# Designed miniproteins, single chains, continued (4): the designs that were tried, part 24

Each design is a single chain, and the fold is of that chain. pLDDT is the mean over its residues in the fold that is shown.

## One batch from the design tools (miniprotein)

Design m12808
Fold by ESMFold2-Fast:
Structure m12808 (fold): chain A 98 residues (1-98)
Amino acid sequence: KEEKVEKARELLRETREEGLAAAKTEEGRELIEAAVENAEKALEAAVEGRPGLAAAYYAAAMLLLVAASIEGLISEEVHKELHEKFKEIAELIDEVIE
């Protein structure tokens, strides 16, 4: 439903703003940007009725977030907060894929 897509887009905007504000380095900002961009692509793939592509983009978003955390480009606290937001986005994506 459109309401689920709108909520997911709002969460993606919040996640981007919080992640970029929390990143201390240009490399950290680039990885967070890439993670959010992949999550946005996952949502668009879900809207287009492409569950396999949505899953692939979502997996890429999560891996980029993990990479930023492992490289110390974001704090463990920020990683946990962004991970929980991405989980909520994944639930909304699943609801869009009937």
Scores: mean pLDDT 83

Design m12809
Fold by ESMFold2-Fast:
Structure m12809 (fold): chain A 96 residues (1-96)
Amino acid sequence: MDPAMEAVLNEFFRLSAEYPEDFATIAARLRELAARSADPLVARAYLYLARLEEIMAQARAQNDPELFLLAGRLRDIFVTSPSLEEFIAKVEELLK
């Protein structure tokens, strides 16, 4: 795995462990990380992860199975992508 992708993945799982099922707090923290990131690919990755958490919050609030499926697809793309570039490309294709 690309070291930058591994760093983003580790930070995401750290936040998920610190704020279990608090999708809104995780999303806010990911947006803060994006704003502080000098690397534009790292910043974009954090913004798409924030979108994933926001979709999960909406899915749970609305009990919407389509939004749960969308969130699951985004998460699968994230955990299976070997690089930030591949993650971003696949997310942008899914969210068209």
Scores: mean pLDDT 85

Design m12810
Fold by ESMFold2-Fast:
Structure m12810 (fold): chain A 68 residues (1-68)
Amino acid sequence: SMLEKILKTEEELLELVDKLSDEKKEKLFELAKEHLEKLKKSTASLEELERMAGKAIEELKRKAEELL
């Protein structure tokens, strides 16, 4: 399911976050805040919100990898 994919990506993201310095964690947090704001403003269906959340967490994982 989409939710299971999101949870797996979140677990991988958390492993990457543990390797980041506090300064790099703050940069990742800024991106997370931007995605959260987009989700809060969305009037989309549950399915579309899950899709948006999945994309957000994948982008956060990529950003964490770039910051390493």
Scores: mean pLDDT 80

Design m12811
Fold by ESMFold2-Fast:
Structure m12811 (fold): chain A 83 residues (1-83)
Amino acid sequence: MSEEEFELDVKLALVEIEYGIVKSDLKNGMPLEEAVKDYEELIKKFEELRKEAERSGATQIANDAKRLLEDVKKELEELKKKL
């Protein structure tokens, strides 16, 4: 693994942890409006990671970021329907 790939892998792990925290907070009574804002921020972070990983040829990291991005987008759309 290159230093760039390692940095991207660490960044992906940190954003995935943030995603897990938001899901946990939502389950524990976070306001829907706050969750929507947090998910919109996560979408931006995963999209940036996907683009960086694709640019550097880190295919596995790019694919993982794409998967997580689509998961967050689906959850955001479901939350918006409840507002």
Scores: mean pLDDT 84

Design m12812
Fold by ESMFold2-Fast:
Structure m12812 (fold): chain A 66 residues (1-66)
Amino acid sequence: SDEEYKKIGEKTGLSPETVKELFELAKRLVVEGRASTGEEAILKAGKELGLSEETAKKIYEISKEL
C-alpha cells in the first residue's frame, strides 16, 4: 500500500514513489523469471534504480516486518 511505501521511505531516506517503483520492478522480475526469490528481486530492482546494495537489503528486511 502507499502507506507502507511511506514507512519504508522514512526509514531509508527514499521517496515513497521510489520505494513503490522498487517493489513494482521486483514483482516484474519474479514474473519474468529473472529472480527466483523476493530478496534477489529486491536486490536486482535496487541496482536497476541506482540504489546501494545495503539500502536494498534494508528495504527487504523492513518489508518482512510489514
Scores: mean pLDDT 83

Design m12813
Fold by ESMFold2-Fast:
Structure m12813 (fold): chain A 55 residues (1-55)
Amino acid sequence: MSDEEIIEKAKKYIDHAKNIGLSVDEFIEIIEETHGKEFAEKVREMVDYYKENGT
């Protein structure tokens, strides 16, 4: 998996949260409830990577 792929996935999650009127943190909490803690943690890691490298 390329760094560019992680950035693009994170951007889509951020955009989706914004479009439904949620913060990214609130959206990740919903993912944890629906898809489980492990998947939510992966999404959080992708978003953190984007904030450090995608800006």
Scores: mean pLDDT 77

Design m12814
Fold by ESMFold2-Fast:
Structure m12814 (fold): chain A 67 residues (1-67)
Amino acid sequence: GPARKEEIAAKLRELLLSQGFSEEQAEKAAEVVLTLDLSEEQERALERAVDAGDLDRVDAILVEAVL
């Protein structure tokens, strides 16, 4: 739901900042998460990837969600 997406977006922003991405890049990624119509399965997969710090997995999930 919306609260879970906002939590994932916030965690992703912090993860990207910790990895040396700019504030603008981190915010853009958070916006993508908030605007995508993610299934419950996709939300769970994305949360697990972010919690694991697996940016390659995060990227793969987001790319599939926009295609």
Scores: mean pLDDT 83

Design m12815
Fold by ESMFold2-Fast:
Parts: C-alpha cells; structure tokens; sequence
Structure m12815 (fold): chain A 83 residues (1-83)
C-alpha cells in the first residue's frame, strides 16, 4: 500500500509540474496515474490509503484539478462502502 501511495502522490506532483509547464497531455497522463495508484493502494489497505486519498483530493482541488479531486473522493466513498 505504501508504495502505491508514494507513487500516486508523486504522480500528482508531476501532473502539477507539467500543467505549470503548459504540457496538458503529460499533466493529464500523470493525474490519471495518480488516481490509478491511489486506487490500488485502497484495494490493498483501505485504512492506510483513505488518508492519502483525502490528502490527494484536497491537494488536487487546491491546484484546480477538480475532476481529479472528484474521482479521488469517489474512490474514498467506494472504499468506505466496502468496509
């Protein structure tokens, strides 16, 4: 779980960097990678992943990545409903 959390948050940071550089395609790919890795972390260890998903969603929203934040919040809802 920790490996997927670390990678997911790193991809969120890379998405921010590429968006800042004007490379929207790479930004979108890294944001998709962030969602995918955080979702995998949740499937392995929801108790550890949920705080990281919440942090990622809050950060994505603060950066203006509202769709990414909404997707991360949906993953949290799905994980909580399966616990």
Amino acid sequence: AEEYIALGLEFLDMGEEYKRLGNDLLAELYLAGAISNLKKAGEIDPEKAIPALQYGADRARSLGFDDTADRLNQIIDDLVSSM
Scores: mean pLDDT 82

Design m12816
Fold by ESMFold2-Fast:
Structure m12816 (fold): chain A 80 residues (1-80)
Amino acid sequence: MELVEKFEKEVKKIFEDFRAGKLTLEQASDKLHELAQKLGEEIEKTVTDPEKRRELAEKVFEVLQKFSDEYIAYLKEKEA
């Protein structure tokens, strides 16, 4: 799925830039929120099939969950 593939690549890039110190926590969070908003708008605009929306939501959730887990791990390491 083109939308989810682009989203996953962009999320991974944000995560890598964040881990590399190229982005602050604030910058990474802001970029992720903007990306999620744009994806939500495109899904609403282009995907009317409830089954496809459910599948897209599951894939998006999985991508976000991976990033969230890495983000939480990083925060625990930073705030020791």
Scores: mean pLDDT 75

Design m12817
Fold by ESMFold2-Fast:
Structure m12817 (fold): chain A 88 residues (1-88)
Amino acid sequence: MSPVEKIDAALGHVHTYAIAMESQGYSPEEIREGVAKILDDLAKKSSGKVKEALEEMRETVLSMPKDASVEEMMDALVEVARERVEEL
């Protein structure tokens, strides 16, 4: 996988997780915590610019309001990922 493909795969993974958790009635705060954990786990398995991008995506999620919707969270993550991909 290229660096771009790794970041895109991470976005897909967290989006799938967030939608599944929302459909099960989990709160926005619980969903954000789960997404942050997934990004942390992926960052620990990554290196270089991919690791830096995943760490920034995680910080972005954690800096959002606790009541931020899944849509707002995903929009923010896509924006960060797009900016980081342009640096690759």
Scores: mean pLDDT 83

Design m12818
Fold by ESMFold2-Fast:
Structure m12818 (fold): chain A 76 residues (1-76)
Amino acid sequence: MSQEQLAEADLALARMFIGIGNTLASQGKLEEAIESYEKAIEMLEAIIADPSTPEAVKEEARRELERARERIEELK
């Protein structure tokens, strides 16, 4: 697996955690939702920090990071 394929896979996994967080929040499981968003944020920050990550993937990761942070702020 190439570094580009790994970055895309990590981005997909981060998006899955955001989706899980959204589902948990809709169920009133706010603590679990925040934990899922925090996992997504950690993965997204790692993707952005990796100099081998393509700029297009970094741009997508930055957008998802902003969304995840906004979701957590709404649940505080």
Scores: mean pLDDT 84

Design m12819
Fold by ESMFold2-Fast:
Structure m12819 (fold): chain A 65 residues (1-65)
Amino acid sequence: EELEKEIEELRKAAIEDTKAGNYARAIGHVLRILGLLLDQGRWDEGVRVARETLKEMDKVEKEKA
């Protein structure tokens, strides 16, 4: 599952960058996830994973006091 591993690493990187305040880099990782899945015709999965990652990033941002 080479693709699934890369997507998981990109999701982790996006969340870590959000925690660190590196928002542009975090969004770059989300766009990379979309590109990887869309290139394989996995449209619904790409949109879902991107939305879930953005939701998780939003939660992390709101938890910064």
Scores: mean pLDDT 81

Design m12820
Fold by ESMFold2-Fast:
Structure m12820 (fold): chain A 104 residues (1-104)
Amino acid sequence: SVDELVAAVRETAKRLGPEAGLVSAATQAAHLIVTQGDEEKAREVLIRAMTELGVLSKEEAERFADALIRGDPEAVREIAKHLSPETQEALVDIARAVREARAR
């Protein structure tokens, strides 16, 4: 369920910090898109998790969700450019995985 996925993101953020929570949320959303094609559930997980984490503004969170769901690593990198380099690379890699899945 979305509630269980958001709870998992919350636990990751408590242990490893809000950027790790964001990577967790992006990973869960990508999995939903790639394995289930469930873009609406992926969007709900991303927006709810990002609202709790406060790492991105509401406008940035909406743009990030759109970029990740469509598989746009260049847009993801631009939105995430103020985050750590490690977080940027993780998010870009996740977006590339979505892009590759959509190309198939």
Scores: mean pLDDT 86

Design m12821
Fold by ESMFold2-Fast:
Structure m12821 (fold): chain A 93 residues (1-93)
Amino acid sequence: MTSAEIVAELQARYEAGASLAELVEEVLKFLGVKDEEKIERLKKAIEEGNWEEAERILKELQSEEALRKHAEFIAKETGKKEEVEKLLKEKLE
């Protein structure tokens, strides 16, 4: 799903009376992001009717989510190996 498609859906629902909190929560559930700064910028853009800014923020969130998942995957594999080696050293000393 593109950022433009997400913005169109959010705008339609907001104009139909959906709360700002419900719209933001749906976006966060879809993208899995908890960046409070970007959440607040998104809320402000929607409240101001600035859907162009909302689309920019969603594009940033989608790009960062992809990067975050990649970084978390690497960190999880590397971190687990170092933790196992550290535990083995502690048990041998």
Scores: mean pLDDT 65

Design m12822
Fold by ESMFold2-Fast:
Structure m12822 (fold): chain A 69 residues (1-69)
Amino acid sequence: SAAARERARQLAIRAAKEVMDELGQPLTLEGIRRLAERLREAAKNSTDPEVQRELQRIADALEAQIAAA
């Protein structure tokens, strides 16, 4: 749903800000790995299956960018 996508986006933005606060900007490959890991943990802890799937999708896309670099 659009609501699940928006919720996952907000969680991803929050996680990205936390990683950027720890490691600085722009995100390094290590920072992107840490972000993907945080999103997978957020997905595992989500009670909404749609939010879980959207968070997994974002994490998969980040890991694909690392593999393509």
Scores: mean pLDDT 82

Design m12823
Fold by ESMFold2-Fast:
Structure m12823 (fold): chain A 81 residues (1-81)
Amino acid sequence: SLMEALDELLKVASDPNASEEEIVEARERFLEAFKKASEEEKKEALERLKKIVEETENDDSKQKVYIVADSTLKEMEALEK
């Protein structure tokens, strides 16, 4: 599901041992799931990512998660146009 793909992306982004390739692959899977998701699922994923961006923005220990979440949110917003 879209929410499972989002959970995987956030898990990989929060893992200090995760490679750039693993992050890119998880993000690609999430965005492909997003394109195929229902309007209700898309809204839920957007709301969750906005909350994660807000919660991680001022946390130095979560800067990698912030960067991944923020860039993914911006790409999702672009896809909805």
Scores: mean pLDDT 83

Design m12824
Fold by ESMFold2-Fast:
Structure m12824 (fold): chain A 67 residues (1-67)
Amino acid sequence: IDLSALSEDQLAAAAVELHRRAGVDANEALKVLKEAQENGLSISEIAKRLGVSPGTVTAAIRAGLTV
């Protein structure tokens, strides 16, 4: 999954999905996703920062792509 290809609306939708699926604060999730887009963080690095599984991050980003 290429985070640099996601729009701001898609990142926001992914952050909401991380909150819904794993109880992560949506604002903190959005901050980490934006940092990942800017700095090229891997899915595993995002997962470590948010305290969730890499599969949860991937599923949330895929849900965000539908926006």
Scores: mean pLDDT 82

Design m12825
Fold by ESMFold2-Fast:
Structure m12825 (fold): chain A 116 residues (1-116)
Amino acid sequence: MEIPDEVVEEFQKKINSLPEEVRKELAELAKLFGVDMDVENFTKEEVRAFLQALEKPVIAALFLAKSDAVSRQEFLDGIAMVLKKTVEELEPYKKALDFIYDFLVEKRVFPKWVEE
């Protein structure tokens, strides 16, 4: 997936301004996707790699959704499916996952795009 530089830079700025607790959750979550992220300062390349790794759970969530939009629960189900975990096993990453879902909704990744 080709992610615009502006989206990567916006996500990077937002996550670097998060409380240390949430940044640690995000770095541990990224490790589950095979992406190493420096909690002290998330680099643009680390952020791009992590956002690219989220493509598979986003696609999984879209297949699980039975409506025109992906809910927070369907997003968590998609993450769990890709990582081969239960949603309950994702509880330690709840704050990071909530932030990621809210960002994806803001960028209209989950709202169904109406075909022209």
Scores: mean pLDDT 78

Design m12826
Fold by ESMFold2-Fast:
Structure m12826 (fold): chain A 91 residues (1-91)
Amino acid sequence: NTEELIKELEKLYEEALKNDNNPLDDKAAQVLKEVLNMPESKLEEMKKKGVSIRAAIAKAYIELLKKYPDAKVLPDLSVIDDIANSIKFDK
């Protein structure tokens, strides 16, 4: 259920905003641009707001699901962790 998945992603987004200390950097932004096709302007806005890498990934998937509700690409929560773990974090 896409609606339930969006709700769970919104929970992860809020939790990451409050608990994560790894803000979106240039390496993570490049990965999100390439993998999730996020526009540079949106990534720049997220960096300005101090959004964490995990929160940025969750937000990207929420936007994809809202824009393409008929898409068969339904990420589960483990995909967010897999993408986050694939990015080398440098503070």
Scores: mean pLDDT 67

Design m12827
Fold by ESMFold2-Fast:
Structure m12827 (fold): chain A 100 residues (1-100)
Amino acid sequence: MKLKVVVYYEEGSPAAQEMRRLREEIEKVAKKYGAEVEFVDISKDEKNRELFEKLRKEAKGAGPIVAVLDENGNVLDIFAGPLSLEELEKRLKEVKEKLA
């Protein structure tokens, strides 16, 4: 099954710097679970900013929001920040198991 991980961030925030530091590890973890990664700067697109604010409130998180999507763009999971690689891997494993 083909998954997509979308990381929503705001350029210029402290969270954006942490995301860049972890970018390669995020891509590595996602690839391990058959997922492609997209990094979306919400400051460049108003619709993405509105979605980010909504998801951030739902996730109770500051910093980047991570959404796990299927091939059709359906949201399978949402959580705050890829700052925890352990959390990202756990979430991807859980999503994979539910779809298997």
Scores: mean pLDDT 73

Design m12828
Fold by ESMFold2-Fast:
Structure m12828 (fold): chain A 87 residues (1-87)
Amino acid sequence: ARAELLQKMEELDKQLTELGDQLTEALENKDYEKAKELLEKMRSMLKEFTEEARRLAEEAGDQQLLEDLLKGVERLLAGLEKIEESL
């Protein structure tokens, strides 16, 4: 359970980094439509990760790990919202 959660976190970080690079390029090119699409993809991935993390943390019995992960996701989502507001 814990090892699977860490693997999912690594996969999420890799995917968010790739999308973040694409988002930066879209913003530099003033392609706000593409930037919005990328922001939606990032939000979708974070929501899917939250569901998986909840399941895996429940299996591991680690409520503190789940709470820390959910706070991290909330901060990332707030950051994405601020970027969208600037478009």
Scores: mean pLDDT 80

Design m12829
Fold by ESMFold2-Fast:
Structure m12829 (fold): chain A 66 residues (1-66)
Amino acid sequence: VSPVERAALAVSVETGLPLEEARAAVEEAAARGLSAEELARLMTERFGVPPEVARRAAEVALRALK
């Protein structure tokens, strides 16, 4: 499983987002080199994830991408 797939699964589990939406967020983060703060903002603004949950999910996702 690729780092992107692992990060997407982690985001899906943490946020409750469908895997497709979690993958889209993670792919954009990887492509643009987003920080945890930037990815958390993206998830909150585009997918309506609560800020506290988005922050935690972003941290887990970036750890999985490494």
Scores: mean pLDDT 82

Design m12830
Fold by ESMFold2-Fast:
Structure m12830 (fold): chain A 66 residues (1-66)
Amino acid sequence: PEELARASLPEGAELLSIEVRELSDTEVLVSVVARLPDGSVLLRGHLFRLENGEWVLAEEREVVVP
């Protein structure tokens, strides 16, 4: 799940922090904070679910702080 969240960052973004929270055996929340090339900060949450042995992105939410 962490690797998929990292891969979804915009090109040129600097990863500031990444937090992985196991909600259950089949659900993981990955929270990412990144600095964009324009100096703004991206806050993005990814909810991953385990389906047939594979982690799938179920939900994504983002906020950009100037």
Scores: mean pLDDT 77

Design m12831
Fold by ESMFold2-Fast:
Structure m12831 (fold): chain A 85 residues (1-85)
Amino acid sequence: MIEKIIEEIAKEAEKYYEENPDLSPEEKEEKTEELLKKLAEKLGLDYEILLKAFRREATEEEVEELLKQLGETLPEDVSVPPLAP
Protein backbone atom coordinates (compact mmCIF):
# COMPACT_ATOMS: atom_id res chain seq x y z
CA MET A 1 0.00 0.00 0.00
CA ILE A 2 2.48 2.66 1.13
CA GLU A 3 4.96 1.42 -1.51
CA LYS A 4 2.49 2.21 -4.30
CA ILE A 5 1.87 5.68 -2.88
CA ILE A 6 5.63 6.31 -2.73
CA GLU A 7 6.02 5.03 -6.31
CA GLU A 8 3.27 7.39 -7.51
CA ILE A 9 4.91 10.36 -5.76
CA ALA A 10 8.28 9.42 -7.27
CA LYS A 11 6.65 9.18 -10.71
CA GLU A 12 4.97 12.59 -10.34
CA ALA A 13 8.18 14.18 -9.07
CA GLU A 14 10.23 12.66 -11.91
CA LYS A 15 7.72 13.95 -14.48
CA TYR A 16 7.88 17.39 -12.88
CA TYR A 17 11.69 17.31 -13.03
CA GLU A 18 11.59 16.37 -16.72
CA GLU A 19 9.26 19.31 -17.39
CA ASN A 20 11.46 21.64 -15.32
CA PRO A 21 15.08 20.75 -16.19
CA ASP A 22 16.42 23.98 -14.67
CA LEU A 23 15.70 22.75 -11.15
CA SER A 24 18.71 22.29 -8.89
CA PRO A 25 19.05 19.12 -6.78
CA GLU A 26 17.94 21.18 -3.77
CA GLU A 27 14.87 22.44 -5.63
CA LYS A 28 14.00 18.89 -6.74
CA GLU A 29 14.27 17.70 -3.15
CA GLU A 30 12.08 20.61 -2.03
CA LYS A 31 9.45 19.70 -4.63
CA THR A 32 9.47 16.07 -3.54
CA GLU A 33 9.08 17.16 0.09
CA GLU A 34 6.21 19.46 -0.93
CA LEU A 35 4.42 16.61 -2.71
CA LEU A 36 4.94 14.32 0.29
CA LYS A 37 3.71 17.02 2.67
CA LYS A 38 0.56 17.59 0.63
CA LEU A 39 -0.10 13.86 0.46
CA ALA A 40 0.50 13.46 4.20
CA GLU A 41 -1.96 16.28 4.87
CA LYS A 42 -4.57 14.81 2.51
CA LEU A 43 -4.24 11.28 3.91
CA GLY A 44 -3.60 12.26 7.54
CA LEU A 45 -0.16 10.65 7.55
CA ASP A 46 2.90 11.64 9.57
CA TYR A 47 4.96 13.71 7.15
CA GLU A 48 8.32 12.95 8.78
CA ILE A 49 7.78 9.18 8.67
CA LEU A 50 6.41 9.37 5.11
CA LEU A 51 9.50 11.35 4.05
CA LYS A 52 11.78 8.73 5.64
CA ALA A 53 9.84 5.94 3.92
CA PHE A 54 10.19 7.71 0.56
CA ARG A 55 13.97 7.92 1.12
CA ARG A 56 14.11 4.26 2.24
CA GLU A 57 15.34 5.49 5.63
CA ALA A 58 12.26 4.49 7.63
CA THR A 59 12.36 1.58 10.05
CA GLU A 60 9.95 -1.34 9.78
CA GLU A 61 8.06 0.08 12.77
CA GLU A 62 7.76 3.51 11.15
CA VAL A 63 6.41 1.97 7.92
CA GLU A 64 3.91 -0.03 9.99
CA GLU A 65 2.78 3.18 11.68
CA LEU A 66 2.23 4.81 8.28
CA LEU A 67 0.15 1.83 7.13
CA LYS A 68 -1.91 2.09 10.31
CA GLN A 69 -2.45 5.83 9.79
CA LEU A 70 -3.36 5.24 6.15
CA GLY A 71 -5.91 2.62 7.20
CA GLU A 72 -7.39 5.03 9.74
CA THR A 73 -7.53 7.92 7.24
CA LEU A 74 -8.98 5.73 4.51
CA PRO A 75 -11.21 3.64 6.76
CA GLU A 76 -14.02 1.79 5.14
CA ASP A 77 -17.17 3.76 4.38
CA VAL A 78 -18.72 5.91 7.09
CA SER A 79 -20.58 2.77 8.10
CA VAL A 80 -19.90 -0.95 7.83
CA PRO A 81 -22.74 -3.05 6.38
CA PRO A 82 -23.93 -5.97 8.52
CA LEU A 83 -21.92 -9.11 7.89
CA ALA A 84 -24.38 -11.59 9.42
CA PRO A 85 -26.92 -13.10 6.99
Scores: mean pLDDT 69

Design m12832
Fold by ESMFold2-Fast:
Structure m12832 (fold): chain A 80 residues (1-80)
Amino acid sequence: MLEEQVREGREAAERETDLRRKAATLFGVGDLLAELGKYEEAVEYYDEALALAESVELSPGEQAVVDKAREKKKEAEKKA
């Protein structure tokens, strides 16, 4: 169930000490919240993940994920 996956993702993010992995987990939580129609919460998680991602050096693949997350945040803001 998506709500359970959101809860598990939040707990995983809280336990994650690696900023890169934490950002990836928070992007995932944002995606699940958007699927649930919780667009305001999704925007908050995308914002937190983007702030963490900006604090680390990203690979080209990680940069693509960040760019996609910015697009998803913009769409969530339109629906919020």
Scores: mean pLDDT 78

Design m12833
Fold by ESMFold2-Fast:
Parts: C-alpha cells; sequence; structure tokens
Structure m12833 (fold): chain A 82 residues (1-82)
C-alpha cells in the first residue's frame, strides 16, 4: 500500500489530473494483475484528496460495479479511493 501510494503520488505530480485519471481508467480496463488495479485505486484516491471530484465519482462507480460482481475485496479498495 505505501509503495503504491508513493508511486501514485509521483504519477499525479508528473502529469495533469486529466491525464492521471485516464491512466487510472486504462489500468482498470486493461488490468493484467491485482497490482495494476491497486495502483489505479491509489491514483484515484490521491486525485480525490487533492479535490478532483471526477476521480471520486469514478472510484464510486467502480466500487458499485465490483459489488454487483460479488468481488468484495475489489469493491472495498475502490470504496477507499472514493
Amino acid sequence: MEELRERARKLVEEMSPEEAIKKAVDYLINSKSQEEVDLAAAILRELAERGYEEARNIAKQLSDFYKKLGNEELAKRAEEAA
């Protein structure tokens, strides 16, 4: 978690909020591993903490999606990003 949070913070600092949101969404759509999903959630959480409501809305929609699929673990991670 700490290492992913630091990576997410650096990505958000190096690019625009819009670019960071698009990168997080790309990780979620094309996820090859749990680590990519966790990184996407960390990016969305970092953006939400910085006041970008769009990132919070995406995280909430993702949490609802995973809840419908019965994946409690992914739903909790997405909820934490909101």
Scores: mean pLDDT 71

Design m12834
Fold by ESMFold2-Fast:
Structure m12834 (fold): chain A 66 residues (1-66)
Amino acid sequence: MSPVYMSAREIAELTGLSQSAVSRALGVLAREGVVERRMLGDETVYVSDLSKEEFLERVKEAAERL
């Protein structure tokens, strides 16, 4: 399957979380090795082999734990 690439802003829009909550959750997931932080041009994106739906659920779960 193709990897999923999403910006923190896109994730915030899709989940209804604040950008601060998303950024903290993505930091946790990156430390756990679930997602990788990448630069795509001038924008920071996060890549994962998870489906888009699973990626969004993992962000929500991480935000709930913080």
Scores: mean pLDDT 80

Design m12835
Fold by ESMFold2-Fast:
Structure m12835 (fold): chain A 87 residues (1-87)
Amino acid sequence: MEIEVEVVVDTSSEEKDKENAELVRAQLVHAAGLADELGLSKKIKLTVKFTDGKISPLVKEEAERLAEGFKKAGYDVEVKFEPLKIP
């Protein structure tokens, strides 16, 4: 079974870019830890949903860097960035 994780990041202020990057990092680390502890497939899907019209380059770069690191460690990691849809 794959681990699917969703993170909502508030992109309305650049002051939150570092906090958002740290939140994405923490969620990827947590998902990898759960996969190892539960003996699950090393397949992780992370969806980063952003509240304002653009994802910060800092947040995107950090998420992609971490995903590459996990891939080198034998994980299959998929990271998606999408706007938070209000129905």
Scores: mean pLDDT 75

Design m12836
Fold by ESMFold2-Fast:
Structure m12836 (fold): chain A 82 residues (1-82)
Amino acid sequence: MTSRVEGLTTSLSSDNVQSITVVLERDGRRVTRSFSFPVGSTSWARMQLVGSRRLSDDTEQHTYEVEVDGVKSTVVETVTTS
């Protein structure tokens, strides 16, 4: 059985709720999962920010551990700040 993360998008609302959408390839099928949680949540069961790295003056790379349908995956997101 093969499982991998194909895509990741995040958004932050004005009330400090972070939303994340993950696209998974699992056993030859693609599934989309969406999560919402308060910023600063340390719950490991669904999603956890595990690392941040600055790539340039306006670009940061964030690493997340996510669990979807019992599958744990590490995903990397690149964020550009103005």
Scores: mean pLDDT 59

Design m12837
Fold by ESMFold2-Fast:
Structure m12837 (fold): chain A 62 residues (1-62)
Amino acid sequence: MPMTPEQEEAVKRLEELERELEAAGDLETAALVRQYRNIVSETKDPAIIKELVALAEELAAK
């Protein structure tokens, strides 16, 4: 797949967060993180990628 290294790293991190949230029973936040992962997979803008990862991490940090 023609993803940048930043996209690959971000997708992997977001997949990890999604799985952790699902395991914790936080299905609503997991669904939001999944949406962020989909956006990251479609964008090549490193600033947007970093912002989406940061937002997902903030949502998961409770």
Scores: mean pLDDT 79

Design m12838
Fold by ESMFold2-Fast:
Structure m12838 (fold): chain A 93 residues (1-93)
Amino acid sequence: DAEEKFRKRVEELAKFLEENKDNLEKQKEALQKVMKVDHELTDEEIELLKKAVEAMKKLMELVERAKAGDEEALEEAYELAQKVEKELEEAKK
């Protein structure tokens, strides 16, 4: 379904960004392609998108660990979800 496809796309993008952490040009190209926006992403937008993708990947990993009984992962997942929600709210203003 749409959620499963979205999850896999986030995981693949996060993995690509991590594998190319020292290559800013490849990171920018990957984000530009995935977002398919009608303008070139600014450096500020690239940084925000990298943080969002990384946070989403970590949240998904923490949720899976929490399901396996990792109490610490559950706490980290809630904290990360709150931070992402706050950043999205700030960006909307």
Scores: mean pLDDT 72

Design m12839
Fold by ESMFold2-Fast:
Structure m12839 (fold): chain A 75 residues (1-75)
Amino acid sequence: MDEEFDKAERALREAAVKKGLFDEFLAAAQQIASAVRAGDYATAAALARELGERLGVPDAGETIARYLEALGAQS
């Protein structure tokens, strides 16, 4: 797995724990995974950006979104 992606995921998870929003993080992660399985990488990327903004770590959300958009471009 890409090191930058792994660091971004950890930043989102840590922010969710610190804010008491871990259940919201899990729900968003499930929605992102569902969108990816459907081949809807644009929706998955948008959800990642929204999660990053809600958790106060927009750079981490943007990193994950760009990774998802790159995967979609390969399809």
Scores: mean pLDDT 81

Design m12840
Fold by ESMFold2-Fast:
Structure m12840 (fold): chain A 66 residues (1-66)
Amino acid sequence: MALELSDRTWALLLQLSAAVEASDFAGARALLAQLRAEAETLDPRTRAAVLRIVARLEAGLAAAEA
């Protein structure tokens, strides 16, 4: 599924992926918060798609930290 994302949103997603792969869970949490803030500037449809990605990653981090 293709989405038109801002360069900032895309950069945050790439940084988040790298942080998760490095097991930097604190850094990943900070990046997820930034993605949520960026999502609020988007239209409802794109925002919903970005928030679904964020929610999935938040669930993964919570499971990994538990």
Scores: mean pLDDT 74

Design m12841
Fold by ESMFold2-Fast:
Structure m12841 (fold): chain A 69 residues (1-69)
Amino acid sequence: GPAERRRRAERMKERGLEAGASEEVAESGAESYLTGKPNEGSPHAELLREIGEKLREIGDEFQAELLAG
């Protein structure tokens, strides 16, 4: 309940998470939105999503090598 939320907030404050954590959560949320919500009802979209994820993985690996080199 609300009392539990207040206690959690107090504990987070003690740890120094305060407003900083809220901003980080918001930023992470934006990235999740950019990742793209899977559009169901289209089997074609599922394949495209899978291909996109694989390409992202390959691109990430390739970029890491380029940045390291």
Scores: mean pLDDT 59

Design m12842
Fold by ESMFold2-Fast:
Formats: sequence, structure tokens, C-alpha cells
Structure m12842 (fold): chain A 68 residues (1-68)
Amino acid sequence: SLRERIQRLADEAIELLKKMPELKGDERNKAMKKISELYDEIRRLAEQDPEAAREAFERITKALKEVG
């Protein structure tokens, strides 16, 4: 479903954010680009399910604060 797709995108972004402190140089840049692409996809899907997208971004924001 659309909700499941949005949650999978959020899960992937959160996993990359958790790994970010361990990444260096080109690998870190690639991870940052991938996170941006995942955010853009969630934003596009927000037109169809704004509540699922809101929940996804809230989870990402919480993970980002915990990673520092």
C-alpha cells in the first residue's frame, strides 16, 4: 500500500542517518544524497497520503535529533 511504501522510505532514511557518523568522504556524500532523494519521494507521496508522510517525517526528525 501507499502507507507501507512511505514507511519503508522513512525506515531507509533512518537507517542511513544512523550510519552517517561512521561514513567518510565519498560514502558520506552518497548517503546524504540518498537521504535527500528519500525525503523528496516522501514529499511527492504526501500529496496522496499527507498523514502517513507527516508520521514518516516526525520519525525521521526524532532519529536525526538522537543521532546528533
Scores: mean pLDDT 84

Design m12843
Fold by ESMFold2-Fast:
Structure m12843 (fold): chain A 61 residues (1-61)
Amino acid sequence: SAAEVDAAVARALAHLAARLREEYGATDEQLAAFEAEMRAAFAELRADPDALLALIDDLLA
């Protein structure tokens, strides 16, 4: 469902933001820019929601 995809994208973005802070000391401005770019990329991948969910599950493993 769209709600499941939205929830998975939110979890993936939060996970990636935390990793960027921990590994690279990313600033709030850098994280905002990264989130915007990743949201755009995930929006394109929503053409195949099952593949997107599988990709996000792999990223969070």
Scores: mean pLDDT 81

